# Designed miniproteins, single chains, part 55

Each design is a single chain, and the fold is of that chain. pLDDT is the mean over its residues in the fold that is shown.

## One batch from the design tools (miniprotein)

Design m1915
Fold by ESMFold2-Fast:
Structure m1915 (fold): chain A 110 residues (1-110)
Amino acid sequence: SMAAKQAEEQKQQEEEEAKKLLEKMKELGKEAVKYAKEDDKKAIELLHKAGELAGKAGALDPSMTPEAMKLLSEYATEVTDINPKLTPSAVGAVIYAVGIFVQEEIEKAR
């Protein structure tokens, strides 16, 4: 059917966009780890933005969700290891990203 072909083309476009978001998320996560030693506020702002991008990537391509969540959790753990006082904020960023994925699954379960 023509509808199936259009859906496939749209899915490929969304998968490509999700890959770009995941790469940007990795850049922000690495910067958050870098600033964890020097600037608490900047580190948390960057980690929170990484969480938002992880959520968006998973929304566009659900197959990327496990990798995005694993990477976000690893960056949050590195930030926490470097600066333990940031633990509540780092955990908050991971919980926020999980919330986005859970909301997506609820929508699918109609």
Scores: mean pLDDT 82

Design m1916
Fold by ESMFold2-Fast:
Structure m1916 (fold): chain A 100 residues (1-100)
Amino acid sequence: MSEKIKKFRKEMTKAVIEAEEKLRELGVQLPVPPLKDENDPIYNIMERVSAIQKLARKHPKDSPVYKIASELFNKIKEIGDKYLTEEERKELMEEARKQK
């Protein structure tokens, strides 16, 4: 794995963990186990992102839960834009598809 992809995964993992901690402080639990470390597959990271997105859809837009989810989604977009081009993003999705 390239050094750039390692940094991408580390920042993605940190953003998800920070969002999970904020949700936990509000007494909200995700229906998925916590991430083990920054070496977790991107699939596991994206599974937590998806769970937070689904949770946010059940809450009003002005709720703390929705705000935490929105902040996470903005951070993930910034991290993706920082480390990945649109072409690299497509390549990662195609590689994940080929591994299935």
Scores: mean pLDDT 72

Design m1917
Fold by ESMFold2-Fast:
Structure m1917 (fold): chain A 104 residues (1-104)
Amino acid sequence: STEDQIKQLQEVAEQLRKLRDELEEGKLSPEEVAKRTLELIEQVIGVVDTLKDEETSLTYQMTLEALKQEIEKLARENNREGLLRAIDTLIDFIRFIINFIEES
């Protein structure tokens, strides 16, 4: 259902905010944060795959795949600042998807 899709995306966004804070505070390594962020992106892809509009679903999946590649690269480079920005971009994109679902 639409409500279940929104709830799942909100829960992922909350977990990403916590990971961002733990990375910023130095409580988790960039590698560990990237690993957990990639798992959360897979959950977002799962929700996006259930969208009725095929073109929108494909476009959002392409954006999420690009973010996965960027996060994997940033983790390999141990780029903490880049990873913080990528997580912020992902959170903003999830909010965009939620708004799209609410307006559909």
Scores: mean pLDDT 90

Design m1918
Fold by ESMFold2-Fast:
Structure m1918 (fold): chain A 71 residues (1-71)
Amino acid sequence: SLREALIEKLTEKALESEEAFREMEAAVERGRELYESGSAEVVPGAAEALAVAEEALERARRIREEEERRR
């Protein structure tokens, strides 16, 4: 599915480097702020895009935690 493909690609991107992961965290935080502010710039599709990015970030975080657990 398109949604799963996007989540997978974003997850891979977030895991490329510490910098990439931090940039994705910052982008998701900024997206959430824009969405929560009720900005007229936020179009209906933005909520789905934010959800996809949040899911990808969470998946990347879980992978990092799993690696930390394994050492």
Scores: mean pLDDT 76

Design m1919
Fold by ESMFold2-Fast:
Structure m1919 (fold): chain A 82 residues (1-82)
Amino acid sequence: MSKEAQELLEKAIEYAKEGTEEANEKAVKYVAEAAVLLAGLDPSLVESVAKTIRTHLDQTHPTNEEKSEAIIAAARALAAQG
């Protein structure tokens, strides 16, 4: 995995551990940035990917604690696979 993508995923995990709405939004942005980098996509897509992740989490994980756990799991999975 690239060092840049790894650092973004580490930041996502650190923010998600705070378990707040604001921290989860920052964590989602870092996951989106890492995902876009790993997929070789245009950086202009980061905000669209982040919005898609936020919408999905709002529908599937209603509490901030559930969102935090899902974000951490996703970031760790991306780090292990990429």
Scores: mean pLDDT 82

Design m1920
Fold by ESMFold2-Fast:
Structure m1920 (fold): chain A 92 residues (1-92)
Amino acid sequence: DWVDTANSNWQRGDDYRRQADIDRQRSDDEGYGRYLGAYDDYRSTARNNQQAANNGDGTSSYTQRSRQANQQGRDFRQRADQLRRQVQQQRS
């Protein structure tokens, strides 16, 4: 379910974030791909959490998780975009 997916994505996102920072310094395309995957998962989880809250299945915890996922997603996106530029400049 989306709650289990959220928990998985939090751990996975942290791992990808660390790896993306390392790979960015190496100009590694693989790091960018992993980072985008984590970012998309966070975004989708936040949307699903918000939808569940609106349908009455949500509590304050769901709303909090949605906000946290959105906040983390913004950070991941910025870093993914920067990594993409770094890799493209390095390879072009």
Scores: mean pLDDT 60

Design m1921
Fold by ESMFold2-Fast:
Structure m1921 (fold): chain A 73 residues (1-73)
Amino acid sequence: MLVEKLVEKGLSREFAERIAREVKQAATSDEEYEKLVEKVLELIDSLPPDASERYVRGKIAVAIAEILKEKRK
């Protein structure tokens, strides 16, 4: 589950649940959801350990938008 994986990576449960909800709402299929989940997890791993929640959320939002644009357009 995305929430549990994000919490394991150091995000708060509240923040993880918000991200998971946004990813679920953005995805149009189960396959797209799985790809978004993988990209979000990779992105979290690539960010500095001391990155603020605002910075992390901004990077995730951009990554989601890029994937959706590429898949749908």
Scores: mean pLDDT 75

Design m1922
Fold by ESMFold2-Fast:
Structure m1922 (fold): chain A 85 residues (1-85)
Amino acid sequence: MKIKSPEELRLTLRSIADFFEGIMDEVAELFRRASELAPKVPVEKLDKVNEAIDEFNRVLDAKGSREEILAAAQRLLDTVEELAK
């Protein structure tokens, strides 16, 4: 699903965090932190965050290892942090 606003980004990242809570708490924490930064991401940079979310979903669809999923979640947080400056 393509994110169209910073508020939609915040809600989407929070939803992913809530999904992973109790399953992969480390992933839940990374997405919670990304969700907190989402309102600071400019609308014109949302496409870059959508690309990072698509990459995370690709790792999940490919049934990546716990380490690969954590690495993809960390890359998403790093992307949001860079764009939220």
Scores: mean pLDDT 84

Design m1923
Fold by ESMFold2-Fast:
Structure m1923 (fold): chain A 71 residues (1-71)
Amino acid sequence: GLPSDEVIEANIYLIRGAVALHEGRRTGSREAYEEAIRDFEKAIELGKNDPNVRKAAEAGLEEARRGLESL
């Protein structure tokens, strides 16, 4: 069957977070890192029952927080 709407949305936020994290790393944009943090946190909330989404989002969140601290 198709994944639930929550799992689909979790994956969308995971992708958005990854894009924002990449932009933050490339440009040093505080706003991009802050966007990545928000998107990964939303992916964790929506993907709580998907261990792959949760692990990826948690890793991205840690990287985004480290990037923000390095500015």
Scores: mean pLDDT 86

Design m1924
Fold by ESMFold2-Fast:
Structure m1924 (fold): chain A 96 residues (1-96)
Amino acid sequence: MKSVKELLEEAKKLIKELEKATTAEEVRELLERILEILEELAKIGSPEDRKEILELVEELADVLVKLLQEGSEEVRKAIQSLLPRFLEILEKIQEL
């Protein structure tokens, strides 16, 4: 299993790849992987990790807003399908 620091670094790399994604399939696969990492961070993270995890969530949110504004209809639908899971994860992170 990866440490909090390793998970944060992996998620940051995936968020950069998500920003470059051009297809709905790429967006979906990358976002699902990022959400899996955020779920793990919510489980293993401590209160001390909350600030860095929330900064990562803010970076993800900025990329998602950009993709929703600039992306295709298929990209928007892919993101919208995953938003409920993202919001549930965000609530768990905020409780750290």
Scores: mean pLDDT 85

Design m1925
Fold by ESMFold2-Fast:
Structure m1925 (fold): chain A 65 residues (1-65)
Amino acid sequence: EEKTTKGGHKFTKVSEGRYLYEDELAKATVELEVDFETGTVRFRNLETGEEATVSAPALVEELSA
């Protein structure tokens, strides 16, 4: 259930379209919600609660495989 991107970042699939990214160096956990229809990703920092939505079709393609 882990996906690794071409940049070497590991994402753990928790459910369809939902992933966790653990940045061990920054000691931050980020939740990703992927919209496969629009190619957008919602990022939520679990420590701060900050959210951002980004168009990231290349990342969406890597995570959908």
Scores: mean pLDDT 73

Design m1926
Fold by ESMFold2-Fast:
Structure m1926 (fold): chain A 57 residues (1-57)
Amino acid sequence: MLAVTTEDTTGIGKGIHVLPKGTRLEILREHEDGTVEARSLETGEVVLVSASKLELI
């Protein structure tokens, strides 16, 4: 499932990653707390990001 960031936000992986508005992500898992585990299509890195900052595409 693909999503895009709706605003500049941060993802947490091996460190803190700045995700600019318009970053495309593949959603791997949604967590109960509203956090999403997603893979960056640019880097292949898996990050945790707030679902409120994502729009499905």
Scores: mean pLDDT 80

Design m1927
Fold by ESMFold2-Fast:
Structure m1927 (fold): chain A 81 residues (1-81)
Amino acid sequence: MKLDEAAEEFAEEAKKLKKAGAAPEVIQKLEELAEAVKNKDVEKLAKILEISVEKAQEILDKLESTEKHPFAVIEEVLKEL
């Protein structure tokens, strides 16, 4: 998967949650996540997910190499913490 495609999946999820009446804080976090992934901003991604920079880089690398849904990649990496 390309990082642009992964970022679009996060952006689409934010739109769906907004229509479902989710909290503004959740929507904002997903929009920031989409931007961080699109820009390969490892430090911003680490802050959003509350993980190390090394784990954020691992997420970006896995997103580029996998056909799995981006949320599944994040969940798998976070389970290793």
Scores: mean pLDDT 75

Design m1928
Fold by ESMFold2-Fast:
Structure m1928 (fold): chain A 86 residues (1-86)
Amino acid sequence: MERIKELEKKIQEMEEKGEVNLDLAEAYHRLGDAYFELGEYEKAIESYRKAIRVYLEELGLPITHPLVVEATQKLIEAIKKLREKK
């Protein structure tokens, strides 16, 4: 899927430049969503974890922030789907 490759390339370019900001977190979050829709739950989990790390460590958002809550809920759902193999 071309969208996934575009997101991965954008993430790599941002990380290589040291651009660790909201755009990077959003790119990881969107990458997680794209993998989730494709049924690749293991990759979705990894992408959501990376988004959460950027939200918490780089942006200093609290764990109760809507962006962190959303990514965490999707991470948990991806884990449940992986267990069910749906």
Scores: mean pLDDT 81

Design m1929
Fold by ESMFold2-Fast:
Structure m1929 (fold): chain A 82 residues (1-82)
Amino acid sequence: ASPEQKALIERLAIEAVTRAIIDNKYKLARQIADLALRMIRSEDVEEQISLLNEIRQLLIENGLLTPRIEAILDRALELLKE
């Protein structure tokens, strides 16, 4: 992943994990952190897209998909298609 992609995924992880912790959803916070780490370590674009979609679904299911987090996800996905 490019430095810009890594920075966006780190920002996504910080925002989403912080929100989950504030909501006392510690298991969800761990799941998001683990998916973000797998995303950063992946060298396969298809796997990276799949992991971003998994993060998005977890956030939707838990009511944590804020406009700010959605914008970070959308930008990360755009960079993977470049």
Scores: mean pLDDT 82

Design m1930
Fold by ESMFold2-Fast:
Structure m1930 (fold): chain A 95 residues (1-95)
Amino acid sequence: MDKIAEEGEKKMKELLEKGKGLEAAKVARDSNARAAGLKAETKAKTELGVSEEEAKRIGEQAGKEAADALSETSESLRRIGDEVDAEIAARLAAA
């Protein structure tokens, strides 16, 4: 587990240094989603006393929700930015 997290962080930093911000963001998102899943699984096992099978299901769901939220937000923000820039350019051309 620790090796995967360290490798992900190293890859993210390397991509940022090379100006590949989009790829770095993807690595950060995947790492955060995995961390959220593991945290939810551990909490379910230790605090709720659920079975290992149920804890894994909760962890997988939390990880998926975190990944979806981060992905949708990033895509929505990029799309909104592109649409705003296009609208401004169109209005300036029409003026």
Scores: mean pLDDT 66

Design m1931
Fold by ESMFold2-Fast:
Structure m1931 (fold): chain A 103 residues (1-103)
Amino acid sequence: MESKLQEDVDEGIRLISLGVNKVALSRSPPSVQPTVKEATELEKKYFEAEKAGDKKKRKEYLIKLLSLQIESQEGILPVSPFPVITQQNIQQNKERLKKLKEE
């Protein structure tokens, strides 16, 4: 009955999403920025749901954030200097997504 591992996973997802969104937003042309902004808004909703104790909504927002992260990584994969690492991260995120959906 220990929550430490789940907390570490949740924080990792948050930090990856936030980091990628901030860097992508600062470098993206205006036409691409709406997608990055949507991911940032989802992260805010995730934190609000967590503070409200709404476990259901928190999970839904995590699923959406992971889906966006996977799409971003898949889009980068063809031009990645380290495709093996990118593919590994995609697989890890897909596994997390599956686990979240199964509850």
Scores: mean pLDDT 64

Design m1932
Fold by ESMFold2-Fast:
Structure m1932 (fold): chain A 96 residues (1-96)
Amino acid sequence: KEEEKKKEQEKKQLLNEYNNLKLKILDLIAKVSDELAVKAMQEIAKLNGKLTPENLEKELEILKKYLPELDEELQKEAEELLEKMKKLIEKLKELE
């Protein structure tokens, strides 16, 4: 069905945008410490790797744990990125 193809395309676009925001947060962590960025990536990798809203929410919880290591300006930037990622997860839930 054409509607199913449109939903699949929208999901892919939302997931791509989510992943770009995730990489930006990891880059902010890496500016403070490469070791912290690697640790965050390893904790995310321990999740089952499924691109479900539930797993994406778990990724956000992991990333939030590393925000206190950032300075105030980088922390604000990372918090804005996390809020955008939360909105993308909400949109993904709507497409289910």
Scores: mean pLDDT 83

Design m1933
Fold by ESMFold2-Fast:
Structure m1933 (fold): chain A 66 residues (1-66)
Amino acid sequence: MYAEKLLEEVLAKRQPPEEEVARARALAPEIDEETRKYLQEVYKMTEEQIEELLSTREARIAEARA
C-alpha cells in the first residue's frame, strides 16, 4: 500500500519527458473550461463573476511578483 504511493512519488520526482509536459500545457485550456463549469455549478456563479475571479488571480500573481 504505502510502497505503491512511494513508487508514484519517485516517478513524479523523476520528471516526465518534455512531451508529457507539453501535453499538460496543451490541456490547460480544457482545464480552464472545466474549472469554469465547476464554479458555475458548485458556486452558481455567473460568467462575469468567473471572469473576475480569473482576472483577480492574474492580478494577484502580478502583484506578488512586484
Scores: mean pLDDT 57

Design m1934
Fold by ESMFold2-Fast:
Parts: structure tokens; C-alpha cells; sequence
Structure m1934 (fold): chain A 76 residues (1-76)
């Protein structure tokens, strides 16, 4: 179903966001940027298929973005 497809995209968005944060903390900024771009793409796909799953994925990405910002500020 389209809802199951949206759920899978939301799951992929969250996984890629988590991988972006892990790579960023490891100093692998190129890998972090690629995973972040993938998380954004999957979030948009989830939103297009089911706004609820899109919103859930966006909430997770917002939390990861806050962590990325905090880490960047602390590691100057």
C-alpha cells in the first residue's frame, strides 16, 4: 500500500539522519552530507505519500539537526 511505502521512506529518512550524525561526529563530513541529503529526499517522499509519516520523519530530522548544530558549536 502507499501507506506502507510512506512508512518505509520515513524509516529510511530516520536511518540516514542517524548515519549523518554518526559520520559528522566521526569527522567524516562528506559522508555526513550524503546521508543528510538522502534523509531529506526520503522525508519528502514519505510526506508526498502520507503527511503523517512525513511529519514523523521531519520531527526526527529536526532533532538530529539540533544535535548536529550543538556538536558543531562545541567542536570549533
Amino acid sequence: SMREEARRHAEQARRHADEALRAFRAGDYETAQRHWAESQRHRREAEALDPEYGAEAQAHLDRVEDELTAYAEARR
Scores: mean pLDDT 88

Design m1935
Fold by ESMFold2-Fast:
Structure m1935 (fold): chain A 94 residues (1-94)
Amino acid sequence: MIEETKEAADKGQEAYEKKDYKSAIEYYTKAKEGFLELGEEGLAAMADYRIGEAYLKLKDYESAKKYYEEALKGFEKYGEDEIAEYLKEKLKEL
């Protein structure tokens, strides 16, 4: 389970780097589901952030905003203050 979740996250990053944003979304969505099953809310929030970045590259601003808002909730709960503040500023510009 954890190995499959990590592999999905790694494949999502590889797809994003290759500018295959649709595949990046699919892999990070799988990673998010796995992290949530493991109770890893902070890693699930990071997956939401990565999905939001991929939607932003696709110019799907509505989906990007939705995933950034979900990521922000997770980062605030997890105590990731720096990335939470970054996302708050980014959401003001969308």
Scores: mean pLDDT 83

Design m1936
Fold by ESMFold2-Fast:
Structure m1936 (fold): chain A 73 residues (1-73)
Amino acid sequence: MKSVQKLLKQVEELLKKTKNPEVQKQIEALKEELKEVAKEYEQEKDPVQQSILLARMLALSSEALLLVRIEQK
């Protein structure tokens, strides 16, 4: 639970760092997908499946970070 909230907070911080409205919209879309995966994670009771869902959430947050870095070029 706390790790999921930390990932969402990191994506929100990335959203605040960008000044580009197009990048903001892309990060908002990733945040929505992250929320959906987070709901699956909260419902899941199997530790193996929870680990898979956590890995997916990490991948989504990494994608948001890459979008901010690309915008800096």
Scores: mean pLDDT 78

Design m1937
Fold by ESMFold2-Fast:
Structure m1937 (fold): chain A 68 residues (1-68)
Amino acid sequence: LISRVVQAAESVVRTEGADSLSLGNIAQRAGVSPGTVSRELTSLGMTKDELADYLKSLQDIDSQWSLP
């Protein structure tokens, strides 16, 4: 589930940008509930906002989302 949640978050950021990252959007992409997403992020010791910041940094590296 953790891997699926992270992959789903990356998909949301790639498609809609990091500012659109929400527990609901991640849950929809991962096929789980928003509560499951929140629990998995907490298990990783990070918040939704910390994940969004991490993925924002990756957008510039990948270049393809520089102008969302």
Scores: mean pLDDT 70

Design m1938
Fold by ESMFold2-Fast:
Structure m1938 (fold): chain A 68 residues (1-68)
Amino acid sequence: MTVLSPETLERFKRLLELLGLDALERPPDEAALRQAAAELNITVPELRMMLVELRELHREAPELLADV
């Protein structure tokens, strides 16, 4: 299991704010990914990696994302 720093958790919460809670259950479309990547000032491939980690975190410890 990946031990999450507070910074990593904050980035995940920001990503959820941009994509919505639906991103935990359904993959967002390409346009939504590009928009969120631009808002976070990261690349789309980096965002896709973050989404994989975020979805795994939600499966293992949904309480960590309860603030969203």
Scores: mean pLDDT 71

Design m1939
Fold by ESMFold2-Fast:
Structure m1939 (fold): chain A 99 residues (1-99)
Amino acid sequence: EEREKLRKLSITLTAVALLVIGEQLDMELRGELTPEQKAALDEILRHINEAMRALDAGDFKTAEEHLERALAIAQADPRISPEVVEGLRKALELVRELA
């Protein structure tokens, strides 16, 4: 049902956001975080946050658009972990079932 799918999607998006934050922090601590990488990770987090807001408002199409943008950014940067990419793909699949 819709409620269970929304719960699973919210948990998935929270997990992906935490992974992105962890990757950014790890790269920063290792002195490897470039301004370009920081901008890309910040943009991914912005889209995840906007998708979560759209879900709270019941706007599944806007959530889908933001997740598509986040996935495109993550796929374009080979330094972003496969776990982030897979999490975004899973979230996009779930939101498309609701849209």
Scores: mean pLDDT 85

Design m1940
Fold by ESMFold2-Fast:
Structure m1940 (fold): chain A 64 residues (1-64)
Amino acid sequence: LEQERKEAKQRRLKALEYYKKLLNDRKAELISTQNAANPERKDELEKSLSKMMAISEATFLQIL
């Protein structure tokens, strides 16, 4: 039980790091695409994505 809890925490931390990387990569792609399609909305999209990423991180920390 003790070992299982430790392993679960480690798995969550690794998942969070991996998820952050995926979100950052996806954010860069979406911003690039939006800039090509409509540059004026790039800043709005960037702020929205940053907020979503912060919420995801906070949720993971709450579970830990």
Scores: mean pLDDT 71

Design m1941
Fold by ESMFold2-Fast:
Formats: structure tokens, sequence, C-alpha cells
Structure m1941 (fold): chain A 82 residues (1-82)
């Protein structure tokens, strides 16, 4: 099976969980994620937690799900600038 498709699915589920402010679902997804992907997600989560904005977190994960890391990074930088 395509590893990229599985990664995108997990990131999309995280984006939806953040959009719905579902902390239990976020924690469940993080615990079930593959080790390499989990480390990456935890790094992104650590950055967006400092912003205190669950909608921004959802946008970051949505961009990451599309392998748009530049879009995700730009959203974080913009939020920190404000």
Amino acid sequence: METAERVRRILRELAEAYKNNDQEKIDEILKSAPDDLRAFIEALLKMVEKLGDPELAAEVFRHAANVDLFGARKLIAKALQK
C-alpha cells in the first residue's frame, strides 16, 4: 500500500479533529501514528500549541496533508508575526 496515502489520511484526520476542537481524537491519532510521522506531527503540534489557535492548527495539518510544508510554515510564521 502507498505510504504517502496513509500519511495524508492521518494528517487529514488530525486537521478535522483540530477543526472540531476534539482533543481526545487528536491524542488518539497521535498515539496510533507511525513513529517517524508521529515525531513530525509532534514537532508541528508543539509549534501551534504556542499560538493557542485550534483553527490555525487545523490549517497547518491540512497543508501538511497535501505535502504543502511551505504553506503550513507560512501560516505559523504569519500567526507569530501578529
Scores: mean pLDDT 65

Design m1942
Fold by ESMFold2-Fast:
Structure m1942 (fold): chain A 79 residues (1-79)
Amino acid sequence: GSAAASAAASAVHDSILLGLTSKEELARAIGRAIEQAGGSVPASADPETVRRELERLVREGGLSGGVRAALERGIKLLS
């Protein structure tokens, strides 16, 4: 839902500010945020699993431009 998408967007922004360079660290941060927001991705999910969930959230729609842009950036960083 919207809460999971917003949490993922915040995690992407925070990871960039913290200088996270590892796909594994980024995936853990995003997965943790989605799990805490009631989403279906565990905090221990790998980069491919988290990337697929971000792609799914983008496809579901209903996102603000800022949230969508953050998720698309996260997808690129996990690719």
Scores: mean pLDDT 82

Design m1943
Fold by ESMFold2-Fast:
Structure m1943 (fold): chain A 100 residues (1-100)
Amino acid sequence: SMEELEALIEEMRELVLEIDKLAPGSEAAERAERAVLGALTAFRDPRASPALRVEVLDRAIAELEETIARIEKSDPEVARLLREMRRLFERMRALVEELA
């Protein structure tokens, strides 16, 4: 499932660009970018344990959920893209558990 992980990362990068396009410099754009960069950093570190990778993904999911709750009424389209990103992180979390 390395090919599946790479595909998920590419979808996440595309979502970061779409969020930044709709809401440049916003909290949502910053959170999306930080979530993806954090996951990539943990996945590229060969010394990172599976438990640490799951923890990084769980934090990213929680932070995305908090941001969605804050903006869903004021910016429903950006909230929709953040929900798509959360689903990709949830799928990535499941794949990490399978690889452990």
Scores: mean pLDDT 83

Design m1944
Fold by ESMFold2-Fast:
Structure m1944 (fold): chain A 61 residues (1-61)
Amino acid sequence: MSVEEQLQKRLEELRNSKLSLEEKQKAFGEIYEWLLENKASGALLRRLLDEAVALTEEELA
């Protein structure tokens, strides 16, 4: 599985989880570190950040 495919799977699992906002934010940080360790492109890093922002807005609404 590629880094992009693994990112997609992790984001889908996180979106479908019953975790609190705090737990999801921690998981986003762990995914970000994992992307850096795997030398992910800036596009994948941006995708993670866009997903984190969307989740935060959804929870605050």
Scores: mean pLDDT 77

Design m1945
Fold by ESMFold2-Fast:
Structure m1945 (fold): chain A 70 residues (1-70)
Amino acid sequence: SEVDEILEEIERLGREAKNPEVKLLLEVTLGMMRILRFTEKDEKELVEKVKKLFEETQKEVDKLLAEQRA
């Protein structure tokens, strides 16, 4: 499912991240997504909420990485 693909990607990014702030953000986001998957019973609403959370997390990761410079 699309939700499973997003969860797997966030988990992978969290393992690969070297910046501690980025790691923490990804860990928190993964936890929030897992809670959403457990609590949201409407599959379409679940997909939309998880996608929005993923987009917001990607923007924050990009911002943190831009501030730190790789």
Scores: mean pLDDT 81

Design m1946
Fold by ESMFold2-Fast:
Structure m1946 (fold): chain A 97 residues (1-97)
Amino acid sequence: MSKEEAVKLGEEGVEGLSSPDPEKQREGGRKAGEAMGSPDVEGGLLGGSALALGVNSPDRAAQEGALLGAEVAAASANPGGQRGGRGHLAAAREALA
């Protein structure tokens, strides 16, 4: 995945998770997770920010999308990633306490 692709995925995650459409919220969460699990720093930051937007949403589908995205990021980065464990949102919640 190129730097531009990772950044684009993160931006699409922000758009999806801020949408009132539950299908777009789910897809946005998944794309945000993929961006966060990528080796690109900017894409990862955008993905993490999109997931934070999702969990801050009062919409249940956005929260579920963000949690799915966190799991996608963890799965993508875990085999060789030191920072991919359970996604940044899940880690910040209680994992690293």
Scores: mean pLDDT 70

Design m1947
Fold by ESMFold2-Fast:
Structure m1947 (fold): chain A 66 residues (1-66)
Amino acid sequence: ANPIQAAKKILELKKEKGYVTAEEIADVAREFGLGPQQVQALIAVLESEGIKLSDEEKQYILDAVS
């Protein structure tokens, strides 16, 4: 599914750089054409992998795909 492919790309970015920003997550979500429900699934996968996102960062990503 597209959210899993997006999550893989974001996790690779974090592995290479040591961090990932809400803007980079939003850019990847837009690249894969994810809607709000798919972005929620993406965020859940990223959080399960140890990426901590604030409520404000989550809202930024959702707004970017709306």
Scores: mean pLDDT 82

Design m1948
Fold by ESMFold2-Fast:
Structure m1948 (fold): chain A 83 residues (1-83)
Amino acid sequence: SMRAEIEAMLARAERDIAELERLMPTLSPEDQALARKQVEKMREAVAEARRYMETDPQKAMHHAIFAESTVTAMRMHLTVLKR
């Protein structure tokens, strides 16, 4: 179902957020500040997706995609630019 697909996306986003938080102490203070701000934005997107899951699945999917794409962009920044 669409709800199950959204829940799977949110579970992956939450796991990736946890991984980013685990890596955070190894980053420069500047990158730690950026990572903290991005984590807050991603957690807000996850919360919005859960909020709309029952009433507006398309809107929930939009927020879930935003959360996953933001996590992916941050991971690419840390891996590719900060290797």
Scores: mean pLDDT 81

Design m1949
Fold by ESMFold2-Fast:
Structure m1949 (fold): chain A 82 residues (1-82)
Amino acid sequence: MDLKIPEKYKTPIEDMREEAKRLIDSLAKDLGPAGSHLVDEAAEEIDRLLEELKDSPRSKQVAALVGAILRAIGEAIDRELA
């Protein structure tokens, strides 16, 4: 079933990706080399999820994947603070 997502809301996925990468880069710089490898892993996982969202033909999974991405970002930040 084709759920209509207006084009104006498709652009925010690219913006969200860019914003997430900026936050991850900032966090990596603040944590230094000890946390760098974990931040790199988190960034790669988030990037993979965003690519899957962009290329996914299943609009039903789009909302679930957006929620998963936001949760993954929060969990990555929590891990670095632990």
Scores: mean pLDDT 58

